# Designs tried in a protein design run: designed miniproteins, single chains, continued (4). Part 73

Each design is a single chain, and the fold is of that chain. pLDDT is the mean over its residues in the fold that is shown.

## One batch from the design tools (miniprotein)

Design m14684
Fold by ESMFold2-Fast:
Structure m14684 (fold): chain A 80 residues (1-80)
Amino acid sequence: NPEAEKNKWLSEWMKKGLEEFESFLNSDLEEQIRWNAEMLALRELVEKGLTPEENPELFEKLVEEYYKKLKELLEKRQNS
């Protein structure tokens, strides 16, 4: 299937390009992902009627969970 081969090549090329870019701009991407994780964690707390101030451990746990999830989604997009 020529289209499947093309899509695999494109995803591998994008992965290598992103790895080179990440190596060059190291901290900025990590900070951006962490900020997005914090916003998602805050949204989940608000939907449950909770605040980060009253539940700092839960907020930190959710931030780390979303951070890992966002990293996994980014890696999956590069490999798919």
Scores: mean pLDDT 72

Design m14685
Fold by ESMFold2-Fast:
Structure m14685 (fold): chain A 86 residues (1-86)
Amino acid sequence: MRKELEEKARRLAEEAVEKHGVPREVAELAAEAALAAALAKAGLISEREALERALEVVERLYRLGVISEEELREAREALERRLREL
């Protein structure tokens, strides 16, 4: 299951680049977040770990200039709230 999910995430990143013109670095970060969510759903990692990985992805998107400071703040607040509810 893990390798299959990793391959699926890789294919999703390629599709985003090829079909939707998403920059590769952004597509790879989005695929990483999707992979973490899929791994948590499959029971291979905890929901906490998936949320922590999502937070790291959002911070990296901000560092790349892809999202605004306000978008980073909103996403961080939402993810941190979910972490507190666990």
Scores: mean pLDDT 77

Design m14686
Fold by ESMFold2-Fast:
Structure m14686 (fold): chain A 67 residues (1-67)
Amino acid sequence: SRNAELAALSLALKLLRGEEVTKKDVEDIAKFFGVSIEELKEAVERLRDQGVISEETADKILKVAEE
């Protein structure tokens, strides 16, 4: 989903700016884009696999999303 990819990129951009990503940020972004946390996690994994975001950035978001 394009909305899930936009949600994932929004969180990745926050990390690239040196900001913290919290569980609340994941929930708020998922709600804003109208996607589930599961769809957002799948988009993060896809963007990592495509080389759009780094493995480190993806792993940080996925860890927070699971907590």
Scores: mean pLDDT 87

Design m14687
Fold by ESMFold2-Fast:
Structure m14687 (fold): chain A 77 residues (1-77)
Amino acid sequence: QRQLAILELLSTSPEGLTVSEIASRLGLSQSTVSTHLSTLVQKGLVEYDPVSRKYRLKQAVSDYLGVQALKEAVEKV
């Protein structure tokens, strides 16, 4: 799934990435990446910084994933 690949890439790049950088790293066209990024912004998972022209994970999403990772590491079932 393209959207998951973009989210995973952004999770390792806290400063954010441009459309061109994401396209290059995933081997996708810039138009394909732009379409998926628009959907992710609309879903509230990703934010766009018009000054740097970079996309990054929203802090709330990063915080949620961090809390879940810690819970999974500590919790025994």
Scores: mean pLDDT 72

Design m14688
Fold by ESMFold2-Fast:
Order: structure tokens, then sequence, then C-alpha cells
Structure m14688 (fold): chain A 70 residues (1-70)
């Protein structure tokens, strides 16, 4: 079901967030936490699986950009 597929995408985002929080420098953790909260909420509010997938890709890009500027 679409609901199940969206829950899987959210679970993937949660797992990736947990890995980032464990491996990132401590000074970046508040920004990573804030980004995670924003994007997990966006995934929850996504109207389709396709929208949720796009949001997940945006989340990954934002995390990569944050690391690149550190």
Amino acid sequence: SEEFEKEVIKALADIELAVWLRTAPPELRPQIEALGEEYLKKIDNAKSVEEAEKILQEFRARLDALEAQA
C-alpha cells in the first residue's frame, strides 16, 4: 500500500538521520537534528510515495551540503 511505502521511506530517513548523528562532528549535531525534524515532518505530510521519495532525496542533499561546509 502507499501508506506502507511512505512508512518505509520515513524509516529509511530515520535510520540515515541516526547514522549522521552518530558519525558527524558534535558541533553539527544541532543542525542535523533540526534538519531531521523538518524533513521527517515533510515525509509524514507527503501526499504520495513519489513526493516522499523527492523529500528524502532533498534531505540527503541538505545533509551532504551541511557536511561540505564544515
Scores: mean pLDDT 86

Design m14689
Fold by ESMFold2-Fast:
Structure m14689 (fold): chain A 78 residues (1-78)
Amino acid sequence: MIELSPLEARILETLARASRPLTAAELAQVLGVSQSTVSRHLRRLEALGLVERVEGPRTRYRLTEAGRALVAQLRAAA
């Protein structure tokens, strides 16, 4: 089982509900935390293979297949 902080679980849930890839700044605004805090957790989630970077004018993040599977498990456990 991958151990997630409460903020990391909220990042994954936010991305799962989003209709498009989100920037770290957009995630920070939605979650009410600093962009630097979100960026640190996004790097860990990317290292775990749960999120991936989408290249463009600004770097955006989306769930991987593994990330979507983990969100489904978190929802089923609630």
Scores: mean pLDDT 81

Design m14690
Fold by ESMFold2-Fast:
Structure m14690 (fold): chain A 119 residues (1-119)
Amino acid sequence: SELERRREQLASIAETILSTLKPDESLSNQEKLLAIGLGIAEALEDEELIERIRKIAEELGIDIEALEKTSNFGYWRYVGYILAAKLEDPKALIDRIFEAIRDPSKQEPLLKEIEKLIE
């Protein structure tokens, strides 16, 4: 479909950008997961998911608009673009991200799983 072609193009651009970016460890696991979720929602062009992610950030006291201006947030957002193209069900990953955001014990295991998915 047209949306699938757009997602593939966005993922290709994201992979190229990631090859030149060096993230630091300044982002919390919660902020990394928000960035990944936002990237997936944007690649899917799902306005309701984008709004839901921004609302979750607001509820957590995270200034997502300020973070979006950082290269570190951009790195994890681009990871989200890649995952949206690569996964058969990227919305299932968004649901897991929402659960992990509320439960610190799930954050690092999910991030490790995501790192393996993009290798």
Scores: mean pLDDT 84

Design m14691
Fold by ESMFold2-Fast:
Structure m14691 (fold): chain A 67 residues (1-67)
Amino acid sequence: MREELERLAEELRKKLEENPGAEKLVVELEVPSMEEAREAARILKEVIEEAKKLGHKEVGLNITLTE
């Protein structure tokens, strides 16, 4: 899971660099547990902070749980 989340974070960072004029980007993730949802939010927070330092847009995140 963590490696996939890191990959998604890297892809998101690239999208932010390629689309600096966009106001909002929505990322949808499916995770098997609430613990992994919290982990995903933590990792993506780091990417968002990096993007803000580069003057980029806010990121919208939708996390859904699989049962």
Scores: mean pLDDT 64

Design m14692
Fold by ESMFold2-Fast:
Order: sequence, then structure tokens, then C-alpha cells
Structure m14692 (fold): chain A 97 residues (1-97)
Amino acid sequence: MSKEVLDLEVLRALALMAAAIAKRMYENGMSPEEVLDFLERFADLLAEKYPELRDQIRATVEEARARLKAGKNPKEVIDEFADRVIAALDELIKKKE
């Protein structure tokens, strides 16, 4: 496996961990908006490292914020956000394998 594919696999694992941390932050009394701000910072770091994902990541953040405004369950929004980010990373891994 190339170093680039390994780096993307590590980021995939970190995305799962970030989602788990975000759900724990929400359970500990952090607002859904504050939790999403945490996830947006993680997503911004990914977009900085992989500019080709920037538009997809931005759309994912905007969709998550729209779903929270629509009154969707915050944990479901966090899981959907993570699934979208992981899917983007999986497509990039597949392209480089």
C-alpha cells in the first residue's frame, strides 16, 4: 500500500473517531451547533490537505447545518456528516489503489 493510501486510511479512522467524540460532547451538554463547529474544523483541515475534496466537504457541512435547523436529531446529523466524509475519503482511496 502506498504512503498516500495509508495516510487516507488514517484520516478515515480519525473521521470515525471525530464523530464518536462529537456525539460524546453532545451527550455531555454541548450544543448541537458547538459540536458541528468542532466537526467543521476537522472537515476544514481535510479540505486544506486535499483541496480536491473542498467543494464536497463544504456541501456536507452546509447540509448538516441545514438539517439541524430543520430540527433533525443531532446524533443522526453527526452520523450522516461522518458517513459523507468517509465516503469522500473512500472514493479518493479507490482512485489511488
Scores: mean pLDDT 80

Design m14693
Fold by ESMFold2-Fast:
Parts: structure tokens; sequence; C-alpha cells
Structure m14693 (fold): chain A 69 residues (1-69)
């Protein structure tokens, strides 16, 4: 999980938003902590939005809400 999150953060730093979002989504799916999963889905949603993929951004936002509730 931590390794996947780190890959996402590095991709964000390098401006590779689509790749960053994919790593954050994978990290969220690997996490068992609801708060951590929600945070990672939010990061994925933001990265997809910055990549121009508004449909995936909306999907990740919905998963973040579901993870917290």
Amino acid sequence: MEELREKGLKALEEGRYQEAADWFNKAAEASTDPEERAELYILAAQAYSRAGDNAKAAEMGKKAVEARE
C-alpha cells in the first residue's frame, strides 16, 4: 500500500496525472483502513480531474464517500 501511494505521489510531482491517479486508485483498493481508502480515492479523483478524465474523477469521488460511510 505505502509503495503504491509513493508511486502516485512521484507521478504527481512529475506531472503524470493519469498515472498518479491509477496508482492512488490501486493503493486505495489495497488499503483496509476506511479513512485511508477515502483519502486515497480523493487523491485519485483529483489526479483524474487534472488529467481531464472527469468521468473517472467522479467515480473515485463516489468511492471515497462509500469508504467513509
Scores: mean pLDDT 82

Design m14694
Fold by ESMFold2-Fast:
Structure m14694 (fold): chain A 68 residues (1-68)
Amino acid sequence: SLVAEILALLDEFFEAYAAGDLERALAINRRIRDLLAERYRQTGDPATAALLEEVDAGIARLEAEIAA
C-alpha cells in the first residue's frame, strides 16, 4: 500500500540522516513528497496537504544543510 511504502521510506530517511548521508536523506524526502502528492491528487485530503507542506519545509532545510 502507499502508506506502507511511505512508512518504509521514513525508516530509510532516519537511517540516512543519522548516518550523515544528507544527499540520500534528501532523495528519500523527495520520494516521500512525490507519494504524498499522488495521494493528494487521488483523495483531496487536507491532512495530506498539511503533510506535503511539512515535507517541502524539510526538503528546504536539507538543501540548506547540504549547501552550507
Scores: mean pLDDT 86

Design m14695
Fold by ESMFold2-Fast:
Structure m14695 (fold): chain A 61 residues (1-61)
Amino acid sequence: SLVEQAKEAWKQGKFAEARVLLLKALQKDPNNKEAWKELGKLLESEGLLEAAKVLYEKAKK
């Protein structure tokens, strides 16, 4: 899946590629809670804590 590919890209330090893959997953299925959660983790790792909070709230729905 796109989310699994994004997790693999993240493990390799390819943060931009991971972000693109997660955005593609959300375009295909905006109810993909795992994709919202993983995107939140990515933004948190980049220091964007407030943006990450918004994405974590979307993951709960």
Scores: mean pLDDT 80

Design m14696
Fold by ESMFold2-Fast:
Structure m14696 (fold): chain A 92 residues (1-92)
Amino acid sequence: SKNIEVSAKGAASAAKAEGGSATAEVDGGTVTLTLKGAGPGARIAASGVTMEAMLEGGEGKSTVDGDTTTVVLSGLSKEQATAAAKGAAAGA
């Protein structure tokens, strides 16, 4: 789950570097990471977060609506969900 923390931190940091913001919300084994005002770097990093969640036995989806990239991670353990949210907060 340390890899998911690092991946989420990277996505949040990419959004911030592109002049945007990042927020994360946890609902059980689901984490929603919202990258707002984000560019191509944040979108690529968001895809990395979804792949890491899948490699750790969860699920991940990223969607782009204008300048907002939304990442929904599901099927996570409590530890994985906490790590993803902590990473996102550290990168923001």
Scores: mean pLDDT 84

Design m14697
Fold by ESMFold2-Fast:
Structure m14697 (fold): chain A 79 residues (1-79)
Amino acid sequence: MWKELVEKGKEAYAQGNYLEAAKYYAQAAIEAAKEGDVVGAIEALGNAARAALDETDPKKRAEGMKYVAAAAEAVQEAM
């Protein structure tokens, strides 16, 4: 369930693992969109973007942003 992915994202974010948080939130956004939960998908996508941008390593930030972009495309396709 996508809510479990949000929980994992929150745990990763709290530990400073921003790339992992971005990946979990991005996957949560995709799964929420597939279930028709548009609000959940948008919130998870926003959290994924925030986590990716909070990453201080530019290579990890770029990787996180790629996950955010892929999730944004999947959310748009599901709507």
Scores: mean pLDDT 85

Design m14698
Fold by ESMFold2-Fast:
Structure m14698 (fold): chain A 71 residues (1-71)
Amino acid sequence: SEFRELLLQAIGYKLRGIGYELDGDYEKAIESYDLAIEKLKEAAEVDPSAKEELEKEIEKLKEEKKKIEEE
């Protein structure tokens, strides 16, 4: 399903972001988190019943980006 594929892409980008963050590559970490957020937004449009849960995950990723940008 489109929803499942978008969630898998979001998870993949999130894991890449974490990997880059651990390596100290903050620019690539932020880029990966942005891609994860984009895929979560697309998934929420495909399945509106998941929107509340996905918006919470988006906010967590935005907070992680902000922490990197403030360090």
Scores: mean pLDDT 87

Design m14699
Fold by ESMFold2-Fast:
Structure m14699 (fold): chain A 63 residues (1-63)
Amino acid sequence: MSEEEVVDWLMEEYGLSRAQAEEIVDWLRKNYPLTREDAEALGKKFGLSGEQVDEIGVRFALS
């Protein structure tokens, strides 16, 4: 269970590039647990809905 599994999941599920998926994982590592403000900022940066950001956060916490 590695950050690489989260990166691969992000690329497959949301059509993100590897660079974008790696940036999201790095951002989560620095900012987890996410506040609403942090989640909104992440969503705006990568074109993700609030629900998608919540799913990503849960997946990261379980990895």
Scores: mean pLDDT 77

Design m14700
Fold by ESMFold2-Fast:
Structure m14700 (fold): chain A 84 residues (1-84)
Amino acid sequence: SEEELKKALELLEEADKAAQEGIEYYNAGDYEKAAEKFEKAAELAEKAFELLKPYLSEEEQKQFRGVIEGLKKKAEEAKKKAEE
């Protein structure tokens, strides 16, 4: 529905903001906060993906999953740096 698409866009805007905050914390050397922000971005993107999935082609779904996995990898990398 249009309402579900609007909700998905809101979740993607929140995910983008969280990812940007994650990059800022990472660049500042605050790896613990960077990891938290990348995890939040991945969670929000996953919620958006579930809403968008019925409207996406198989290839678009694959690309979207790639973005989510990229955010999860950034969170893992930040966690590893925080342990140093």
Scores: mean pLDDT 89

Design m14701
Fold by ESMFold2-Fast:
Structure m14701 (fold): chain A 68 residues (1-68)
Amino acid sequence: PAADAEEAIERIRREYEELKKKGEEDPELKPLVDEAEAVGAARGGPLGGILAGTQKLKKLLAEYEKEK
């Protein structure tokens, strides 16, 4: 149901916020956070934006960690 979808999105939003917070504490990660936010903003809409931004941020952080 819609409530389950909203709860899942809220969980994703919380995850994104935690990742963003950690990225802001590390100056080297800030450009990755900014890029993910730009992707989210470009996608538009509350759901599309947060999902796209979260996925992009997770991907960028994982790639950064692997390459560092």
Scores: mean pLDDT 69

Design m14702
Fold by ESMFold2-Fast:
Order: structure tokens, then C-alpha cells, then sequence
Structure m14702 (fold): chain A 77 residues (1-77)
């Protein structure tokens, strides 16, 4: 259980860094440190939410890239 909780904490931090960068990972690390009573279930829910956000960010990143291409075309005309 203790090992599972530590693994989940690290997975949440890693996902936050992947999605929003090192500052977001640091914020999650602080949140975890300030809330030592976080249960395995709470960490699993947080991980699920972050995984969902990652999928949304993949879609948003594609849209942003297309938007940049369209803006370049407008600037050239």
C-alpha cells in the first residue's frame, strides 16, 4: 500500500509535468506534501483527471499549430 501510494504520487507529478511543465509538477508536489492524508483512491482519481486533460491537450496542441499556420498566411497577404 505505501509503495502503491508513493508510485501514484510520482505518476501524478510526472503527468502534471508532461501536461503543464515543471512549475505545475512543483505545485502538485507541494499539494501532496501539504496533504499527507491523501488516500490511494484520491490519487487514482487525480491521475484519471490528468490523463483526461492530457488527451484534451493533444487535441488543443493540434488546433494551436493549425492556427499558427493560418496566422502566417494572413500576415503574408
Amino acid sequence: EEEEIEKLKQEVIDLAEEISGPEAAENYRKYIEENPDLTKEQLEIEKEVLEGIRLIHQGVDRAIERSKEYRKKLEEE
Scores: mean pLDDT 76

Design m14703
Fold by ESMFold2-Fast:
Order: C-alpha cells, then structure tokens, then sequence
Structure m14703 (fold): chain A 82 residues (1-82)
C-alpha cells in the first residue's frame, strides 16, 4: 500500500539522519556508502519499480551493511535500536 511505502521511506530517511548524527563515531567511508545505498533504495521505492521480494532482499542487504558498519568500527558504539 502507499501508506506502507510512506512509513518505510520515513524509516529509511530516519536511518540516514541517525548515520549523519553519529558520523564522528562511524567509519566515514562505510557511513557514506550506507547513506548512498539508503538514498538509492528510497528512490527505487518512490518509483514503484520493486516487487515485495526485491524490496525484502534490498532491506536485508542494507541491514547487513548497517550491522557491518557498527561492528567493524566500534563494537561498543552506542546504536539506538531501529
């Protein structure tokens, strides 16, 4: 639904803002790559070109990237739960 798409876009945008606010604690290169991939996903969602399965795959890939970002730079980094 469009309402579900709006909620998802908002969550992804809030994730980008979280990365930007915590940039000093994160690996710069990985943070910039994560932001880029999140912005690309938002664009694809807005264009309505993703199937449910493709969307779930992209979300899984981004979740893995975010987990890698946190663990690779500081395992003690304070991450607010999404």
Amino acid sequence: SEEQRERLIKMLEETIEWIKKNKEKLDKKKAEEAIKKLEELIKLIKEGKLSKEELEEKLREISELLLELYKDINPDAEAEPL
Scores: mean pLDDT 76

Design m14704
Fold by ESMFold2-Fast:
Structure m14704 (fold): chain A 67 residues (1-67)
Amino acid sequence: MLSPEEAAAVLYEALGRWDEKQGNYEGAAESYRKAAELYRPVNPERAEELDKQAEISKKKAEIAKKL
């Protein structure tokens, strides 16, 4: 079974995906960042993937703000 930290990370990852689907890229970036922090000590590869997702969502939010 997942550790409590991994379980929380899964929830934040799911929230990030839901926010992206709604076009809430700012919320998605925050949720992916939190998931990455929780994964980092137990699954650094997954944490790196989520950091990348957070950065992409952050850039989408910044672009939308400039329009």
Scores: mean pLDDT 80

Design m14705
Fold by ESMFold2-Fast:
Structure m14705 (fold): chain A 85 residues (1-85)
Amino acid sequence: LTREQELDILASLAYMLAAINSLSPDADPEVVELLREAAEALRAGDLERAAELLEEAARRAREKGLLGLAKVAERLARQARELAA
């Protein structure tokens, strides 16, 4: 995959994660917004900002007991940091 294709895939995954969680009765609007902002940063190629936003989303999700969401956001943050390196 090209770097641009990898960024598109990560951005799509972040948007999908935000969309799925916005449909949940347990959805936290702050976490959803952080995931959307992270997806926009990924699309713009701002990998450092995207990683920070995904890490913040994971932290807040964990504080709210949304452990599955926190794990996925953490994995996306790790991928963004690997692409930045």
Scores: mean pLDDT 81

Design m14706
Fold by ESMFold2-Fast:
Structure m14706 (fold): chain A 82 residues (1-82)
Amino acid sequence: YIFAGQSFLSAGKYEEAVEYYQKALEKDPNHAVALRNLGKALLKLGKIEEAIKYYTEAARIADQNGAHKTAAELFAEAQSLK
């Protein structure tokens, strides 16, 4: 699902990208890459509130995994959208 989602994102097919990343998260809810890319696709679709939610969750997971700089960058991105 992750590769298919990324292919749809790169092709500008944001609604299809959302669908495939959501399927990836059904199998692994803590998949930081899927959460971040889902947020990006939602942002491209103008779904700002949903994008904030997924960026914030990706940041939380990245921070828990010791990727503190990535977490800070994702938190900043989420806050900039509010």
Scores: mean pLDDT 76

Design m14707
Fold by ESMFold2-Fast:
Structure m14707 (fold): chain A 56 residues (1-56)
Amino acid sequence: SPEMQEKIDELQKKIDELEAKANDPSLSREERRKAILEGASLSVEMMSLSIKMRVL
């Protein structure tokens, strides 16, 4: 559905932002680890929505 595609696009943008933070040497080690974990969580959500978009 168009709504699911929009949600996927928004999640991809957020994942890209978190990937940039994970690779930012000016941030603390803890902040970079948090960005990695958040990015992984959003990637799982994006995959779930992609599957739903294909079957619905």
Scores: mean pLDDT 81

Design m14708
Fold by ESMFold2-Fast:
Structure m14708 (fold): chain A 111 residues (1-111)
Amino acid sequence: TPEDEKKVKRQLELIQKYNGDLEKAALEDKDIKEALIGNQLAELYLEEGETDLAIKVYKEVIKRFPAFAIAYNNLALVYIEQGKIDEAIKVLKEGLEVLPNNEELLNNLAL
C-alpha cells in the first residue's frame, strides 16, 4: 500500500542516516525499536524450542520493520530447519522485494 511504501522509505532513510546502526535508527522510529526487541524475543523462543512462537514473532518483526534483512534470513533458516523449503524461499523473496541487492538474502536463496 502507499502507507507501507512510505514506511519502508522512512526506515531505509534512517538506516542510511545512521550508517546501518539500527540501535540509533530505533531511537527515531518505534517500529524499528519494537522489531529489534521482537527479533531478540524470537531468538530466545528458538533457544527454548518454542519454534511456532518464534515464527509468529519473526512475522510481526517483518511487518513492523520490512527493511530488516536479518528477520527474513532468521525466519527462512527456521523454515529450512523444519524442511519447509518453499516457505523459506517465499520469505527470502519477500525480503528481496524490499532489499533487492541484499547479499545475505541472495546467497541464502541460491542454496
Scores: mean pLDDT 88

Design m14709
Fold by ESMFold2-Fast:
Structure m14709 (fold): chain A 58 residues (1-58)
Amino acid sequence: GACTELASLAQELGKKLTGDEARESLNKVAKPKLSTLTADQANECSAVISEALSEGLS
C-alpha cells in the first residue's frame, strides 16, 4: 500500500542522502499522498515512514 511504498522510499533516501536532504525529499512526495488519507491512517503511515527513515540513516 501507500504506507509501504513511502516507507521503502524513506529507507532508500536515508541511505543515499543526508538526514535533512532525505527528510525534505520525502516530505515533497509524502505530503500529497498523506493528505488523501484519514487522520488515523496518516498518523500510522507517518510513524512507519519515520522508523524507516531512521533505519536508512543508520
Scores: mean pLDDT 78

Design m14710
Fold by ESMFold2-Fast:
Structure m14710 (fold): chain A 60 residues (1-60)
Amino acid sequence: MTTLTLHFSSAEEAERLAEELRKLDPSLEVEVRGNTVVITSEKSVEELIGLVLRAIGDLL
């Protein structure tokens, strides 16, 4: 089990990333806490980082 925590400048940015991550992989447990996104999954850290980078790219 892997848990990745990401901090953003705003709650809006956190929510946008969370929605994109849920769209890319519905098996991810994604929780938004203000400007923080907590991702929990059985995927490796490398795989989760790849998904985060992809989600950020899709939002640009």
Scores: mean pLDDT 81

Design m14711
Fold by ESMFold2-Fast:
Structure m14711 (fold): chain A 65 residues (1-65)
Amino acid sequence: SNEEILERLERDLRGLLEYYRETGEKELVLAGLERGIEEAKTLPDEELRERALALLERTRREIEA
């Protein structure tokens, strides 16, 4: 379901933020997020796409701050 996909994405993004905070690998992490954002833009389900993009963009903003 969309909820299961989004829950997995939220877990993955929490892990990515933790990795960034431990390692400081900003360029690597931001490159991965940009790929994720481009992939999310191609999702056929509008609700899933919108919610996935919101999660990815929020995570990118957190790292860029």
Scores: mean pLDDT 86

Design m14712
Fold by ESMFold2-Fast:
Structure m14712 (fold): chain A 74 residues (1-74)
Amino acid sequence: GPIDEKEVALALAEIYIAVAMLDPSLTPEQRAALRRFLDEYVPKLVEEIPDIEEALAKIRQLLDDMLAGNPPEI
């Protein structure tokens, strides 16, 4: 059957966060925040932003902000 674009966005977001989680310098708090971002915020962003490319760009922006010490605001 056809690929669900939202399923693709979720899978790509999981890969982005999994790659970020490979950094051994991340604190337990940062790791917990990344897991919450994947579980709670990423599905909401994919539901609220119908354009897959826009959704992925927003997810990457928020991930970069989190890694810089700025928590996501949704």
Scores: mean pLDDT 77

Design m14713
Fold by ESMFold2-Fast:
Structure m14713 (fold): chain A 89 residues (1-89)
Amino acid sequence: GSVTLEAIEEALRERSTDLPALVEEYREAARIARELGLEELAELLEEAARLLEELQTASEEEREELWRRLAEVLLELLKLQSEIHKKLL
């Protein structure tokens, strides 16, 4: 099966109890990606970290839009990872 925006949104909502740890993980991943010359991957990881950080202080109304945007960024990350994997095979 393919990964959908809805599936990503549901998974993220279930993990929303540890947003500070997720921000740190994504920022560290972005730093490593940049060191490896994977600039497009680093930019998407930084955007995900930024959205996760905004979710910590967002109003209930703003939170729904931020979860949607985060899911879109994560789907793009998965597509990029899939393309890299295809080039290695």
Scores: mean pLDDT 75

Design m14714
Fold by ESMFold2-Fast:
Structure m14714 (fold): chain A 72 residues (1-72)
Amino acid sequence: SKYAELWAKALREAAKHTSPEVARLLQEAADMLEKGEPIEKVARKVIEALNRATDEEYQLIVDALNAASVAA
C-alpha cells in the first residue's frame, strides 16, 4: 500500500506536465493503484500512457516512477 501511494503520487505529479490525453491515462493508473487494482492492469494503463507520450513526456514519466521507487 505504501508503494502504491508513492507511485500514485508520482503518476499524478507527472500528469501535471503532460498532454491532456497522457495526463488522463496517468490519473486513471493512479486511481487504480489507490483502489488496489491488480498490478497487471495498472501496468497496462501506464504502458498505454507511455505509447501516447512524446519523448519528453515519456522521460518525465519514467523519471517520476524511478524517483518514487528510490523514495519507497
Scores: mean pLDDT 83

Design m14715
Fold by ESMFold2-Fast:
Structure m14715 (fold): chain A 52 residues (1-52)
Amino acid sequence: SMEDELKKKFADGLADIAEDIARKAGLSDEQVQKIVDDARQAAESVMDTILK
């Protein structure tokens, strides 16, 4: 659906930014993965608030 596409696009964007920041901060691969997962969940929560 259109809503699923918007959620995916936003989550992918935030996850990419979060990964870049976490790696530059010198976090471990395990910590980077957790931050990426947390960013995706946060993005979905934000989109659920914005979308009807």
Scores: mean pLDDT 82

Design m14717
Fold by ESMFold2-Fast:
Structure m14717 (fold): chain A 80 residues (1-80)
Amino acid sequence: HMSKEEIIEKFVKVAKELLKVLGYSDEQIERNVEKLKEMIEKDPKKAKLAVKHFYEVAERLPTVPKEILEMAKELYKELE
């Protein structure tokens, strides 16, 4: 069981690492991260779908650390 604050923190960490691996700029990463935080607050079901997409993308990228993959999988299970 994760707190809402812990879910947001881990989601932000996963999103930042994935966007960085995909070659996004720091500005683009910050912009996307703010949108993801709002999504968790306002639409948890949409946030769960976003985490699922991050996990599926991360699984296909050999440069993503295993810890990020595990964190994304854990987030997907926690989000309702």
Scores: mean pLDDT 75

Design m14718
Fold by ESMFold2-Fast:
Structure m14718 (fold): chain A 120 residues (1-120)
Amino acid sequence: LDEEALELARKAADYGIAGDFEKALEYTLKAAELAKKSGNKETIRQAILIFVAGAIRAMGDGDNRRAEFVLALGYLFYAKATEDKSAEDDAERAIRLAERVGAEKLAKEAREVLEELRKK
């Protein structure tokens, strides 16, 4: 579970950097599900670092839109993997970043996560 979650997070970040937003989102959601099932906070922390590193790489390549998209994936991953009420702000950041880059499916997924967190 842990190693598979990290592998999926790496694929998600790589697809996001490449501009394949649909695959990036699919792999992010799968990574979050596995990280949640593992319950391992270190795995969640390492996956966050993968998304942050991906966003830095995209920004270094001059692509602010892809950097913001990959950062939004990281916020969505964290909120969904933890399912803790304290992650409401992270889900809201994912929504704002997704809307800025026109990632409608990502914004929708982040809104669904936010609504579930608000019920907790």
Scores: mean pLDDT 86

Design m14719
Fold by ESMFold2-Fast:
Parts: sequence; C-alpha cells; structure tokens
Structure m14719 (fold): chain A 59 residues (1-59)
Amino acid sequence: MELSEEEKEVARRAVEEALARHDDPLEATRAALGEVRRALPDAGVAAARYTRELVEERT
C-alpha cells in the first residue's frame, strides 16, 4: 500500500470511531470510508483499500 504511517494512523482512528458507533460492519465501513475520504482526499484508492481491510480484520 502507498500510504504513509501518518495516513495509516488516520485510517486506523477512523475505523475505531466508526466501529464504536456502528454495530453493523457495513455501516461502520461506510462511516470509516467517509471520514478517511475527508481527511485523506489525495490518498484515494490506497486509503479506501486500507480502510476496508481494517474493518474486515476487526469484524
């Protein structure tokens, strides 16, 4: 993945916050992707892929 460690930390936090608010993995994924897209607009596909992988690992 083409993400920096700082970008990965942003994605990890977004996933943790989404999972804390949403019991449904699909809703958590949507919320996390929305936050990552806002915080890391230039990371695009790499950020989206990493975010989805994190949700899958935790759900």
Scores: mean pLDDT 77

Design m14720
Fold by ESMFold2-Fast:
Structure m14720 (fold): chain A 60 residues (1-60)
Amino acid sequence: SEKAIKLGKELAPKVAELVLSGKEEEAQKLAEEAVKGYSEDEAQEIVAEIAEGLNEKYEE
């Protein structure tokens, strides 16, 4: 759980960088690969942390 949250927070800025650089497919692949390395519960935590990091950058 803590490792999943840490990984998600670490991946969030990397995913954001790829999205900003127009490399959306690579960003998606990075997230998918990371999620596959963890259990379903941990995968949800990773995805949530990535989404929060992206949402903070592109807030409406």
Scores: mean pLDDT 74

